# Designs tried in a protein design run: designed miniproteins, single chains, continued (2). Part 25

Each design is a single chain, and the fold is of that chain. pLDDT is the mean over its residues in the fold that is shown.

## One batch from the design tools (miniprotein)

Design m4840
Fold by ESMFold2-Fast:
Structure m4840 (fold): chain A 74 residues (1-74)
Amino acid sequence: LSPAQRHLVDASMHEISLAVRRALGEPLDPEALREGIRHAREAVRAAEAEGDEEAKRAAEETVRALEEELRALE
């Protein structure tokens, strides 16, 4: 990975982690949750392209957590 690409992936993982914690601590608007899921799925693809297994796993866990939260609101 280039240093820039690694930095972008790491930044995305931190943002997603914060979003997950907020979604689990306090319910988010359904549209905000869908936006979060979109970003998390994009992070999964970015991590997969970069070969970062830890980042991919974290992003996949984020997707699952946000999807579960969205399902609970419906």
Scores: mean pLDDT 66

Design m4841
Fold by ESMFold2-Fast:
Structure m4841 (fold): chain A 86 residues (1-86)
Amino acid sequence: MEKEKENIKKALEYVERALQALREGNVDEAIRDLKKAIEYLKKVKTPEGKSALRLAEIALDHLERGNVPAAISALEGAIKHLKKAL
């Protein structure tokens, strides 16, 4: 049984790492960090956590299609939802 805030904090950490990796051109690292964020977000039951999960999954799809700018926009949206949840 993990505390909701601990899962949100871990998800936020990994989403921010993924965004930093993309800004540095490290797409493979961003995909790994984003997959970790999604694992934590799947444990979150709040509406803000569910919104962040949807945006994280959209960002992953964009990265798999090579659309880095769209992935960055989705990750920035996920960060806003996660910060509001804390």
Scores: mean pLDDT 86

Design m4842
Fold by ESMFold2-Fast:
Structure m4842 (fold): chain A 66 residues (1-66)
Amino acid sequence: SRIERIINSLLSVMSREKLKEALWEMAEELGLPKEKDLKKMYERLLKVDPEGLDRHLLAAVLRELE
């Protein structure tokens, strides 16, 4: 699926724990439950705030490139 490809691409740049932290930070800001399944977490955030998700993921990627 497209979501699986996106998550795998992110995992090529950052650890699973760092990706989880970035997604959970956004979930907490939105008052959403923190899902352990990264695909479910990503899909929920994408449905609620796709632009915010892009911003949080870009910020996380840029932190790894510093």
Scores: mean pLDDT 85

Design m4843
Fold by ESMFold2-Fast:
Structure m4843 (fold): chain A 90 residues (1-90)
Amino acid sequence: SKEKEKLELQTRMSIYAGLNSGTRIKSLDGGDASALSDKFEDYIKQGDYQKARDYAQKLSDLSAKKPQLKGESQSFQNTSKKLQDYLDSL
């Protein structure tokens, strides 16, 4: 259906946005946030969208606590939500 195609496109776009945010985090913070970004990327590569959603949420929460990463918090919150919307459609 057109609705399913739209959801799949939105999910792919949110994954791309999350991967881009992860790359920015790795350039700004080589610590815990970088490690979480690597885990998010790994779960996306494995197709484990449930764990990818969980790590997107962890990245959002961690980014909100660090002034240099605060701009990435909303991006990961949106990615977490879009992954959840996709999972709920299955």
Scores: mean pLDDT 85

Design m4844
Fold by ESMFold2-Fast:
Structure m4844 (fold): chain A 96 residues (1-96)
Amino acid sequence: MREELLREIERELERERLPPEVRRLALERAELVLENPEAYRLARILAALEQGRELPEEAVAFLEAASPAELEEARALRARLEALLARIRELEAAAE
């Protein structure tokens, strides 16, 4: 499943003729999300809480079930994803 999604993302990036460095970073970001789906879900829930958004019951239950280690992993993943996205945006702006 994960390899199929990465292959589809790779094809889309090739179709858009993005600079090689942008494609590499976009694939790295997608791979990181697909490799860590639970940590990514927690990262999104934490972001929603920080924004003052109301969480659905299932998201609250998932957050309450998370260990301190899982919460730290989610925060680390979020920081990594944000850094990759920022770098992609910088490279896209520089190419314009």
Scores: mean pLDDT 75

Design m4845
Fold by ESMFold2-Fast:
Structure m4845 (fold): chain A 77 residues (1-77)
Amino acid sequence: LTPEQREALRVAREVLSPEQIQRVITALNNGDRDKAAEILREVAKTQDPENREALLTVAELAKTVSGDELSDMLAEA
């Protein structure tokens, strides 16, 4: 992970509720990457510009990783 991706994951862990995190992970594990990215983009719309950029970075990352991989990355952030 790049430093920007690590910071984005840290922000996402602080901003997203446990229920939102679980929905993203479940969507990715079901192969529904579009739904996972949509959840992250919807939360991003409610945030300030810095938090928005971080959530959009995680949405891009979610296109390339499994739900289990994302769960591990969030736990390590």
Scores: mean pLDDT 82

Design m4846
Fold by ESMFold2-Fast:
Structure m4846 (fold): chain A 107 residues (1-107)
Amino acid sequence: MGSSLKEVSRRTVKLGDEEFEVVEYSDGTVRITGKELNEKNAEDVKKLAEELVSRGAKRIILNFKKITPEGEKLIKELEKIMPVDVNGALLGKEFIDISEEFALGLS
C-alpha cells in the first residue's frame, strides 16, 4: 500500500480583484490557494466551490495565508454543503512531512 496524491490539473482563477490557484488531485480533491479570504471574495469563493463540486469534486481544501472573521463564516456555511478542509494556519511543509514520519515510526 502506497498512498500518494498526484496533481492532475493546476490553473489560476480571478476572484474579484485577486488571483487564486486551483489545484485538482487524482482522487477528486481540489485545493484553492490564495493570499486572503475576506468579505469581498467570500461570495466568489463559495460559487467557485459549488461549481467544482457540480463538476465532480469530492472535497475542497481552502489554503489561505489570512482568513478574516467573515471568511470563517463562509467556511462554516460551506461545511454544511460539502466536505471542506482549511489549512490557513499551516506552512504546508507539515502537511507533506506527516505521512513520511508516520511511515518511519515503526519502532
Scores: mean pLDDT 68

Design m4847
Fold by ESMFold2-Fast:
Structure m4847 (fold): chain A 100 residues (1-100)
Amino acid sequence: SLEEKIKELADKLTELAEEMLEKLKEAGLPQEKLDELAEIIKEGQAKIVEAFKKSKEEALKAAKETTKRLIELAESTGDEKAVELVKEFGEKVIKAVEET
């Protein structure tokens, strides 16, 4: 059902976000930057889920826009490892939407 797909997507997005934030913390990203990324992720997850209720295409657009914002923030830190981890997360988010 659409309701089950929405729950599956939301749960997967939360799992991916928690995994990325933990890896960024282990890589030494400051708490202030982790909090900024977490806020963008929270807003992005809500937008992706709401967009998915309309169409998969709208959800993909929301996922790509959220990924772009996260990459821009990671690049602003000057930490190449943070940029790599955020790019990997974005690819996994886009794939999760595509496969749902």
Scores: mean pLDDT 88

Design m4848
Fold by ESMFold2-Fast:
Structure m4848 (fold): chain A 64 residues (1-64)
Amino acid sequence: MPVEYLGTTADGTTRVHALVYPDGSAEVRYADGSTGTGRVVERTETEAVIEDDDGRRNLLRRAP
């Protein structure tokens, strides 16, 4: 049961939509059309930092 998160890459250049699974794994979709998998490195109730398998960090907030 994934939870949706929305935000940007850490450099702020690209919008990101992520699905975070209970095990901390994530699926990420970038506004440029690229997709990937990653993992939650930091998480609060409303925010998450997700690092994809290419080492790209994403700063996200939980979708409403």
Scores: mean pLDDT 81

Design m4849
Fold by ESMFold2-Fast:
Structure m4849 (fold): chain A 98 residues (1-98)
Amino acid sequence: SRKELEERLEEEEKKYLEDKDRSSMGRMLLLHAALNTPEENPLRAVYAAILGFDELAERAIAIVRKHLEISEKAKKLASGSTPIEEEAEALFIASVIK
């Protein structure tokens, strides 16, 4: 995937230099972010998904769906009273805003 990111960066740089395309500039910034993010960091898959890399997009979506499913199951198991439900929701919102 690193070679594919580098090749696509070169292509978008050529488009920007020739056409001054603002969309190409945006894609270049995302490609630079992906290349400067360590391979072990899940954010790299997120950047690649935004850029339209189908295989990495599918992987990123699967990870997000799994996390949402686990969080929903945990919330259902914990929910028996309003105070606990409000606390769980506040903790979830706090973790997402970070």
Scores: mean pLDDT 58

Design m4850
Fold by ESMFold2-Fast:
Structure m4850 (fold): chain A 66 residues (1-66)
Amino acid sequence: MSLKERIEKIPASLEKLKEQVDPTLFKGLLEEEIRRLEELKKTEPEVAEVADKTIKWLREQLAAVP
């Protein structure tokens, strides 16, 4: 599976994980993933577009956590 495909699957993986973990832990996972993708954009410009789209989704999810 390509790095781009793996990034595109992050939202689906986190949606499944959301049902299994408490909101505080889930918030921490969202913050960590945003950090990783921001760093990845610096080293892998080819995935910048899909990483940006995923980061936007992650930030939306983070804002929606109580």
Scores: mean pLDDT 80

Design m4851
Fold by ESMFold2-Fast:
Parts: sequence; structure tokens; C-alpha cells
Structure m4851 (fold): chain A 92 residues (1-92)
Amino acid sequence: STPAEREALLARREAEWAPLAEATARELERQGRLGLAALARRLAAAPSEEARLEALIELVEELLKTEPEENRESLEKMLATLRARLAELRAA
């Protein structure tokens, strides 16, 4: 794999997660879960990729505590992907 191929894969993953974080914040507000919505807002305002991943991990962890079973598998896969990405950034 070339560095360009790795960059493209990471950008694709980030692009997939950003819309989900936005949609999640809106759904949390609709449900009255304002604390979780605030975590999603922190994600949007994050000053770095590391800070953004940390905020998104916290958001997904909070969702896993209260989400119905049908959403849990998707969120668990998301959490694993985000944790792997954060570990890669910290090892660089």
C-alpha cells in the first residue's frame, strides 16, 4: 500500500463517520438527551483529528449504554474502528 492509498482510506472512514455524528446529535436532541447532544457538538468543534476521535468515541460509548439492541452491533463496530484509528494517530 502507498501512503496515498492509506490517506484515502482514512479520509473515507472519516467522511463516513462525520455525517453519522451529525445525524446522531439531531436524534439525541429529538429524544431530549441533551448531554449526549452536547458531546456531538464538541465533536463538531474539535480543533484536531485526535480531539475529534476522542469526542466521537465518548459519544458512541454513551449511546451504547441506552441504545436499543438493533443499533448496538453497528455502534460496537463503529467504536472498534474509532479506537483503532486513535491508536494509529497516537503511534505516529
Scores: mean pLDDT 74

Design m4852
Fold by ESMFold2-Fast:
Structure m4852 (fold): chain A 87 residues (1-87)
Amino acid sequence: SMSVAELTEKLKKLGEELKDKIPDFTVEEAPSPEAAKAAVEAFAKKNGAKNVYVLEGQGLVVAVASSASSDPNDNPKAALVVVAPAA
């Protein structure tokens, strides 16, 4: 199964590949699902994002938030992805 470190590495590589579309793409690790959720909620509040997503599977939690865009056809300028071990 994939570890927190392995998924974080893969997501960082994805962020580098998407840097032309989402210039401020950040991937972080958190020690718990609660810490991951708190980090993306703080990012969402600062960047005016209304949508925070939390995905769970394979013993891992991935929390995601992106900056609000006024154009629904435009890519967000910033995104935060946080990976944590599932409870």
Scores: mean pLDDT 79

Design m4853
Fold by ESMFold2-Fast:
Structure m4853 (fold): chain A 77 residues (1-77)
Amino acid sequence: MTEEERGLLTKIAMSGEMLVIERALPKLTPENQERAREIMRELEELRRDFEEGRLSTDEVAERFNVLAQQIEGILAS
């Protein structure tokens, strides 16, 4: 897989996670809604840093996985 293909797949994964959060958001408690919105903001910042070349594909993937784990914890609560 090329680095360009890896970058595209990472962006697709981030967009998918955003959609999952947006769909779940109205079903969460107010406290978890606030935390989920904070994670969404962090995901948008991560995507911008990736698009602007400030982070490598591997660094973005590692940070994305941490954020994804955090949101899964909230959704499981």
Scores: mean pLDDT 80

Design m4854
Fold by ESMFold2-Fast:
Structure m4854 (fold): chain A 74 residues (1-74)
Amino acid sequence: MREYVLLEAEATVRGFSAGLKAKDEAELEAAAEELEAEFAERGREAGLSEEQVEEIKELVRASVRAGFAVAKKL
């Protein structure tokens, strides 16, 4: 449980930060794919279910897109 919550928090912060730095959709997509792969691997190593791994991947992607959307408004 603790590992899952910590991975969710880290995924959110790192995803949002990556999105803020992305200059265009291609850079956003590359950042999202890299973070999804990293967090999926880390989640499986931590013993998370495949459902929890998919949730973290979705959280990463949503966080990256949120950061990108905020950056575009600045």
Scores: mean pLDDT 83

Design m4855
Fold by ESMFold2-Fast:
Structure m4855 (fold): chain A 84 residues (1-84)
Amino acid sequence: SSMEKEEELVELLREMAKAILEQDIDRLRELGERAKELLEEVDRTLEIEVAIGMVRIAYGVAKATGTASEEFLEVAREELDSLE
């Protein structure tokens, strides 16, 4: 159902934020692929927009800490851009 897909997407976006903070490139790519599929199938609710905001915050934190590689930041930016 649309509600179950929305709940799955919100959880995937939360896990994407965690993957960014943990600098797990493989996990981020896997989660991003599924999130993109679900975004085509659901209406963008406030809950989804808030969860996308969490991904943006995680990207900002990873960039600000200066410990992430250039390659990781490029992948994280591309995954974040795909959610807009």
Scores: mean pLDDT 85

Design m4856
Fold by ESMFold2-Fast:
Structure m4856 (fold): chain A 70 residues (1-70)
Amino acid sequence: ADEIAAAIKAALEALQAEDPEESVLISVPVALKLGLTLDQITAAATKVLRSKPIKDITAEDVAAAVREVL
């Protein structure tokens, strides 16, 4: 559980630094503070994680899953 949460956080920080789509990236942290829990974010990411082993998951995979599920 902690590994997935850390990976999501690291991926969001990396994407926020490299990706110019800040409005989309900001929406995820804001949703967390407004009502979503880490469990809900993890469940969304888990749809992609279940298809691929954690070792093969990239930051882009996490970002795509979060963007589509939200």
Scores: mean pLDDT 52

Design m4857
Fold by ESMFold2-Fast:
Structure m4857 (fold): chain A 76 residues (1-76)
Amino acid sequence: MDDIEDALRLIAKSVARLHLERTGQSDKIPEVNKLIDEAFDYRKKGDYKKALELLLKAAELAGDKDTVKRLTEKLK
């Protein structure tokens, strides 16, 4: 377990929350946070592909187009 990884998880949740609050979709915050937590758990287990797929789903639900583009490029 890495303190940097915990910080990155909190940053990812914070960015997703900002997008969801701006679009009035605060009800989706728990679902997006769960996907981010699952993604970081898979990354910790060494399943980087599954982690990226879960982060992509979280970014898509949050409406974070920049993150969607970056993660899609990494999955090619």
Scores: mean pLDDT 79

Design m4858
Fold by ESMFold2-Fast:
Structure m4858 (fold): chain A 85 residues (1-85)
Amino acid sequence: SVLDEADKLLEEVRKIADEIVELAKNKAPQDKINEKIREFEKKVKELDDKLQQLVDTGDPELEQKAFQMWDEVQRLRDRVLQARS
């Protein structure tokens, strides 16, 4: 289902965010960090497309889940930005 695909993509987004945080802590080369940020943004875009499909169903329960996932993605973006500071 689209929801199962969104759940899998969100899990991938979480893992990439964790990898970015770890690379930043270990003072990895900026090019490697930037490569992982591009992977993060690509997966977020794929997830965004799936979340939009959930909203487009008109099902209020799926819409609520999509908004909850978007909120989590925003927190992951904030975490990635904080790790680079």
Scores: mean pLDDT 89

Design m4859
Fold by ESMFold2-Fast:
Structure m4859 (fold): chain A 67 residues (1-67)
Amino acid sequence: MKEVKKKAIDLMYELAKKAIDNGDLQQAERIVEALERMAKEFEAAGDEELSQYARDKVEEVRKLIEE
């Protein structure tokens, strides 16, 4: 279900933010890679909304890493 999958994406985003806050950029990058894989899988399944939602979270994490 979309709501459950959005919650999973949100949880990964929160974990990425905590990793960045703790200076663990390796963990943050692994989470970004996982979110990117999820976005590609949603795109392949034809779910544009979930794909875009995951991509938006990737961009937010990347902005936090780049400062």
Scores: mean pLDDT 81

Design m4860
Fold by ESMFold2-Fast:
Structure m4860 (fold): chain A 95 residues (1-95)
Amino acid sequence: SEVQEKGNELNKLIREGKATVEQAVEFGELALKARSPGAANAAAGVYDTALESPKVSQAVKDLLGTVRKAAELAVAGEEEGKKGEELFKKQVEKL
């Protein structure tokens, strides 16, 4: 799927120290739109890769942590999904 494809691309960029905030935002938008367990798993994997990378900025790590939480909320229910979307929006606004 597009979320898995973008997640794999972002994981490679994170490992290479080339991941940007814009790429993390794009991935987050796709993951939240998908509202699936697969998207939540992809978001968790990307966040774990970012936490293990000394070359990626704190802004990218913080944003991907928010994406992981928001993607989990999107699977939990409609109202939880709305809360996740608001958390993501607020995190992007801080960048």
Scores: mean pLDDT 87

Design m4861
Fold by ESMFold2-Fast:
Structure m4861 (fold): chain A 94 residues (1-94)
Amino acid sequence: MSIEEDLAILLAFYERHRDEETVSMAEVERVIAQLSPEVAEEFRRLLASVVPPGATSISMAQLDQVVAALVKRLLDENKFDIDEVQEAQRKLYS
């Protein structure tokens, strides 16, 4: 799976839950399971810095911080194309 596909999955997940105050950790784990192993590991590392051990849910503010930090790291390291992310996101909704 490409970084663009991983980002599209994360953005689609974020957009689905943007009107919610909290997201269950079960749903967060489901989206992580769809990511490439490298991106999944970084996402889990960032979650551990924001979410206390044993939490059953995460706030949208906490999710926003984690997603923003992950996207920034991927941008700094991997120079992705935003058009490819948008195309992959459209395929997920089709």
Scores: mean pLDDT 74

Design m4862
Fold by ESMFold2-Fast:
Structure m4862 (fold): chain A 80 residues (1-80)
Amino acid sequence: MEKSMEKARELFREFMEELREIVRTLDLADPRRIEAVIFLTLMGDEEAIEEARRIIKELPEDKEVNEQLRFALRIAEANR
């Protein structure tokens, strides 16, 4: 049981690193980058929380994206 959980944690860490790589390498408005920022923000990643705020400021016209990012930020803030 413990060995299976350790493997799951390792895979989760690799997944988190992959999401951070997506945020680092893709364009600001790329849908995959926005999805990665939303996921990381929901998981409480501090850099993603700040990036979500920046995207809202830079892409104010995209109401769907803005609403999803604001929702993720509220969840992250509520977990503090």
Scores: mean pLDDT 79

Design m4863
Fold by ESMFold2-Fast:
Formats: sequence, structure tokens, C-alpha cells
Structure m4863 (fold): chain A 58 residues (1-58)
Amino acid sequence: MKVTILTTGMDPNTVRKLVEGRGGKILKEYGGGHAFEAEIPEDAIDEIAKDPRVTSII
């Protein structure tokens, strides 16, 4: 599923490891680490959203 991950300002490598570790892929970064476009499995959304630095997934 293609989603936008909103964060408190995470390092892109940290977000990439979080997403790829759950079977996803980062497609685009914008907002200086505050927003990432990603393709992730639907079952991985809740696990990624549990990170306290992730504010929203849309």
C-alpha cells in the first residue's frame, strides 16, 4: 500500500530501515525528514505507527 509517513523529524536512513525491515520501500523524502512517501504492506502499518517519532500514516 502506498502511504505518506509523517514524523517528528527522523533521519532518512532510520525511516528506511524501519520500513524495509517490515517489507516496504521508501519512494520519496520531503520536508527534511518530516514526511516520507512509502510502499508498505497493510499489515506493517500498525507496527510502523507504534514508533513514537511517527505522528501519522495517511
Scores: mean pLDDT 80

Design m4864
Fold by ESMFold2-Fast:
Structure m4864 (fold): chain A 74 residues (1-74)
Amino acid sequence: SAAARAEELYAAGRWDEVAADPAAPLPLRALALSRLGRFEEAQRVIAGFLARGGDPADPYLQEAIALLREHARR
C-alpha cells in the first residue's frame, strides 16, 4: 500500500521522497518535512490533517509536533 511504502521510505531515511509523495499519509509527510527542517510546510500539513478530522493522537503527528517544538525553542 502507499502507506506501507511511505513507512519503508521513512525508515530508510529517504525523507525527501516521503515529503514529495502525495499518496503518503499526512502525519508521515509532516514528520518527514520536520526531519528536513521544512517546518512551515510541516505545520501546514498538520493543520490540513486535523481540519479534515485526522487523529490528533497519531504517533507520527505527535513526533512531528515534538520536532516543531524543539525548533521553536532554538
Scores: mean pLDDT 87

Design m4865
Fold by ESMFold2-Fast:
Structure m4865 (fold): chain A 98 residues (1-98)
Amino acid sequence: MKSKLLEGIVETMKKILDIAKEVLKLPEEVVEKLKKELEENKDNVEKLLEIAEEMEEEIKRSTERLIKEDPEKAKEYRLEADILLSLIAMNKWLLKHI
């Protein structure tokens, strides 16, 4: 049960990275690095929490960059970032309570 739940969380976090790449223009290099770290640490809750925090930082960084380039779209980028950050927060909560 626990290993299947961890696998599900890791796959969800990889999907969040794919959405962040499409919507918030996370660099391909960052997305591939984080996906590799998730796969290599899929059975390590402590490391998955650290990776989740790195994902949050990268989402915030890309959002700030996009707002600087297109200030008129700032509300849209912030909303998209807030949704993705909320999904990461939920997965962090699940990791702590498995």
Scores: mean pLDDT 87

Design m4866
Fold by ESMFold2-Fast:
Structure m4866 (fold): chain A 74 residues (1-74)
Amino acid sequence: LSPSERALLTVRALVQYFLSQLPLMSPEEARRALAALRAFVEELVRREKADAGTIAEIERLLAELEAQVDRHIA
């Protein structure tokens, strides 16, 4: 796997796990977990030197996750 592919697969796995746990989270827990995931992903993208296309796809996945968290909290 390329570094970009590895970064994308890692983010997809983390998002899937987050979504599986979301129904068990309080609103405060969900917000903190999302913030922690965003910070981790930012560092991962920088370390792996992910290409622009991969960064765009990762940002799209995080935006979709954020929308799901917002729906769960509402």
Scores: mean pLDDT 88

Design m4867
Fold by ESMFold2-Fast:
Structure m4867 (fold): chain A 55 residues (1-55)
Amino acid sequence: KKEEIIAEAKKLVDEGKSPGEIVDFVRKRAKEAGLSEQELIDIFAEISRYLDEKS
């Protein structure tokens, strides 16, 4: 589910994973879940917002 992928990606941000590693993780999980292009964009938007908050 989209919300689960976002939550897991936020954990990777908290662990200090690189942006590239986070992107690769999200793309893989989205493909496995059969998410649409729009849902993938929504996930990246939420992660980007979270990264800005952690700066």
Scores: mean pLDDT 80

Design m4868
Fold by ESMFold2-Fast:
Order: structure tokens, then C-alpha cells, then sequence
Structure m4868 (fold): chain A 65 residues (1-65)
């Protein structure tokens, strides 16, 4: 799964920051979580590109339903 592969790559590079975000902000909305992840990945254009691709793939699957 393409999404799983990209998520794994992001977790390998930014896994600690992503875990901290989820653990420290349990009440964060889906939209707030996405924004926070984008901010974490903003300093790494490669990771940001993978995250954007994941979001596009999820949106495309929803539209194809």
C-alpha cells in the first residue's frame, strides 16, 4: 500500500515528533492534527511532499467512492 509505505517513511524520520504530537494533544481535531503535522514537516520538503501525496491519495479514494 502506497499510503502505508509513505507513512512508514515519515514515521522513521519524524516518528518521535509525531508520537509526541499525538500524545500531548489527544483532544486535537483531525484538521488541527493535519496542520500540526504539516508544520513539523515544513522544514523537510521531502517529508512534506510525501505527506501531501498521502492526503491527495486519501482525498482521491473518498472522491472515487
Amino acid sequence: DRIREMQRAIEEVKGEELKKLDEENPEMSEEETKKAIEEILADDPEMKAMWEEILEALEAKKAAA
Scores: mean pLDDT 72

Design m4869
Fold by ESMFold2-Fast:
Structure m4869 (fold): chain A 100 residues (1-100)
Amino acid sequence: MAEEIRKKLRELIDKAYEDAKKTGNALPSLKEIEKFLKENYDKLSLEERFALIFQVLVEIALLISKGLVTREQVDELTDLHKLYNETAKELDKLAREGKF
């Protein structure tokens, strides 16, 4: 299950770059990635959630650096920010309990 989710996320990221090159705007594809993560998050371990969220954040930073999405447009990805914050809180809890 996790490997299939990771493979699909990679495909969505690749499509986001292709669509952004054609339209000059990555936001619609990033919203699709946000929706995909939200729908599949419960199927992932905490470590897998962190790895995939971190991957998406790195790709967003690269898209901003290329002028294919703006910081203001990324701020519209409210569900993605919520998933990151929830994952970070869970990791912090495990770290405080000595379980990581």
Scores: mean pLDDT 81

Design m4870
Fold by ESMFold2-Fast:
Structure m4870 (fold): chain A 62 residues (1-62)
Amino acid sequence: MEEAAKAVQEVSGADEEAARKAAELALRGNGGGAGSVLQTVGGASAEQTEKAMEALRKLGVL
């Protein structure tokens, strides 16, 4: 979990709370919710969000 949240934060530039929430949603299989949290709460761009989702897939979380 912490590794997934850190990867999301590093790739998307979102704050730690938004990154953790997105990682939790992705772990539960809610990739759409994870992307929405990064864009709306984390302020990530669409491109940054896509890179964060790929990082989560590489970690086996999504």
Scores: mean pLDDT 75

Design m4871
Fold by ESMFold2-Fast:
Structure m4871 (fold): chain A 86 residues (1-86)
Amino acid sequence: VKLQTVDFSKESPVDSCVLKTLLDTCSKTKHPVACSFYAGLLFNEKTYKLNVKKYPLYTFVYNTLPEKERKAIEEAYKNAVKTCTT
């Protein structure tokens, strides 16, 4: 399945910052696609849970990933949110 390209100019300021931070960080890791794409789009910044209503297909795919990869994505997302909100 081809996933939609993210347009950073149309995101909220916090979401734009999180996605840009994740793309920069994830380009330097072994898991760039999973890290930047899923973490930036799927997690709620306050609860660190997946946004099932906004991205049901992407959330389904994310839940099929190995546990180690899911944990790495979650940690990258938490760090990006912290950078953009603190």
Scores: mean pLDDT 57

Design m4872
Fold by ESMFold2-Fast:
Formats: sequence, structure tokens, C-alpha cells
Structure m4872 (fold): chain A 69 residues (1-69)
Amino acid sequence: MSLLEKLAEAVEKEDLETAIELLNQLDMSDLAAVLTILHYAPVSEEFRKKLIENIKDEELKAALESALK
């Protein structure tokens, strides 16, 4: 299973700890896939906010914050 497939599953389950761990293994090359997962996932705004706040890659974090506003 790819990191993106694992991230999609964790997001769908609202498993915040696992989603944060997986997302912090990704970078800007994964931006489009991460945006797709977060945009189409039926998760709360609180979950999305907490997930984005915990991104260590500042460029990826800024791009996701801008796109999901």
C-alpha cells in the first residue's frame, strides 16, 4: 500500500494521529494527491484544520492552507 493510500484511509476514518504521521512523510510533489484526499473526504473542518496545523513542511502547509480556505 502506498503512503497516499494509507493517508486516504486514515483521513476517511478521521484517525488524526496516523494521518499526521503519514502526511509528514509527504512533500510538495504529493500536493495534488493530498488536496484531492482532503477536498473529497467527508471529514469535519476541525479534523482538516488540526491535520494541516501539524504539517512540518512549511511549503506544503502553506499550499494546503491556501487551497482549502
Scores: mean pLDDT 80

Design m4873
Fold by ESMFold2-Fast:
Structure m4873 (fold): chain A 98 residues (1-98)
Amino acid sequence: MTLAEVLEEMLSTGISREEAREIVERLGVNSAAELLALDPREIGEIVTKGVGWRISAVHDALRRLGVDASAAALAEAIGGPHAEEFARRLVAALRAEA
């Protein structure tokens, strides 16, 4: 599972899968390094719907904790519904990049 696929699934909890895919495609991120290169304003500009907080939460958590962060630490930082499940998938995607 890629980082883009995890972000799409997280957004799909609050919007349609088609809208989630379009947002992730507009972000243009294929790796954690590319996600971390975005500033919070770029994320806010692309994600105009109420689920944008989840992308911002992931970006903030990775900037604060690093790409080697544990699933437990990421789940606590991201928060919200299904945070533990998404954190495990994020860790798997990040490790697949290495």
Scores: mean pLDDT 74

Design m4874
Fold by ESMFold2-Fast:
Structure m4874 (fold): chain A 68 residues (1-68)
Amino acid sequence: MSETLSLEEALELGLSDDELFEFLGRLAVHEGRKYNLPEELIEGLERAIEEKDRERGVELIRRVHEQL
């Protein structure tokens, strides 16, 4: 029952940029692993979340979402 939220939807929920990024990043990692997306993509996203690289992380979240 977990559905990946769009960046725009989560922003409308009043999340901060950091909370928004972490939330969407964690969901994208979960969905990517669930649907067996490339490990390279998942590891890259996990690294972007750890480094708080929002620009890279948002792009990787988009890539995960586009593969679903």
Scores: mean pLDDT 71

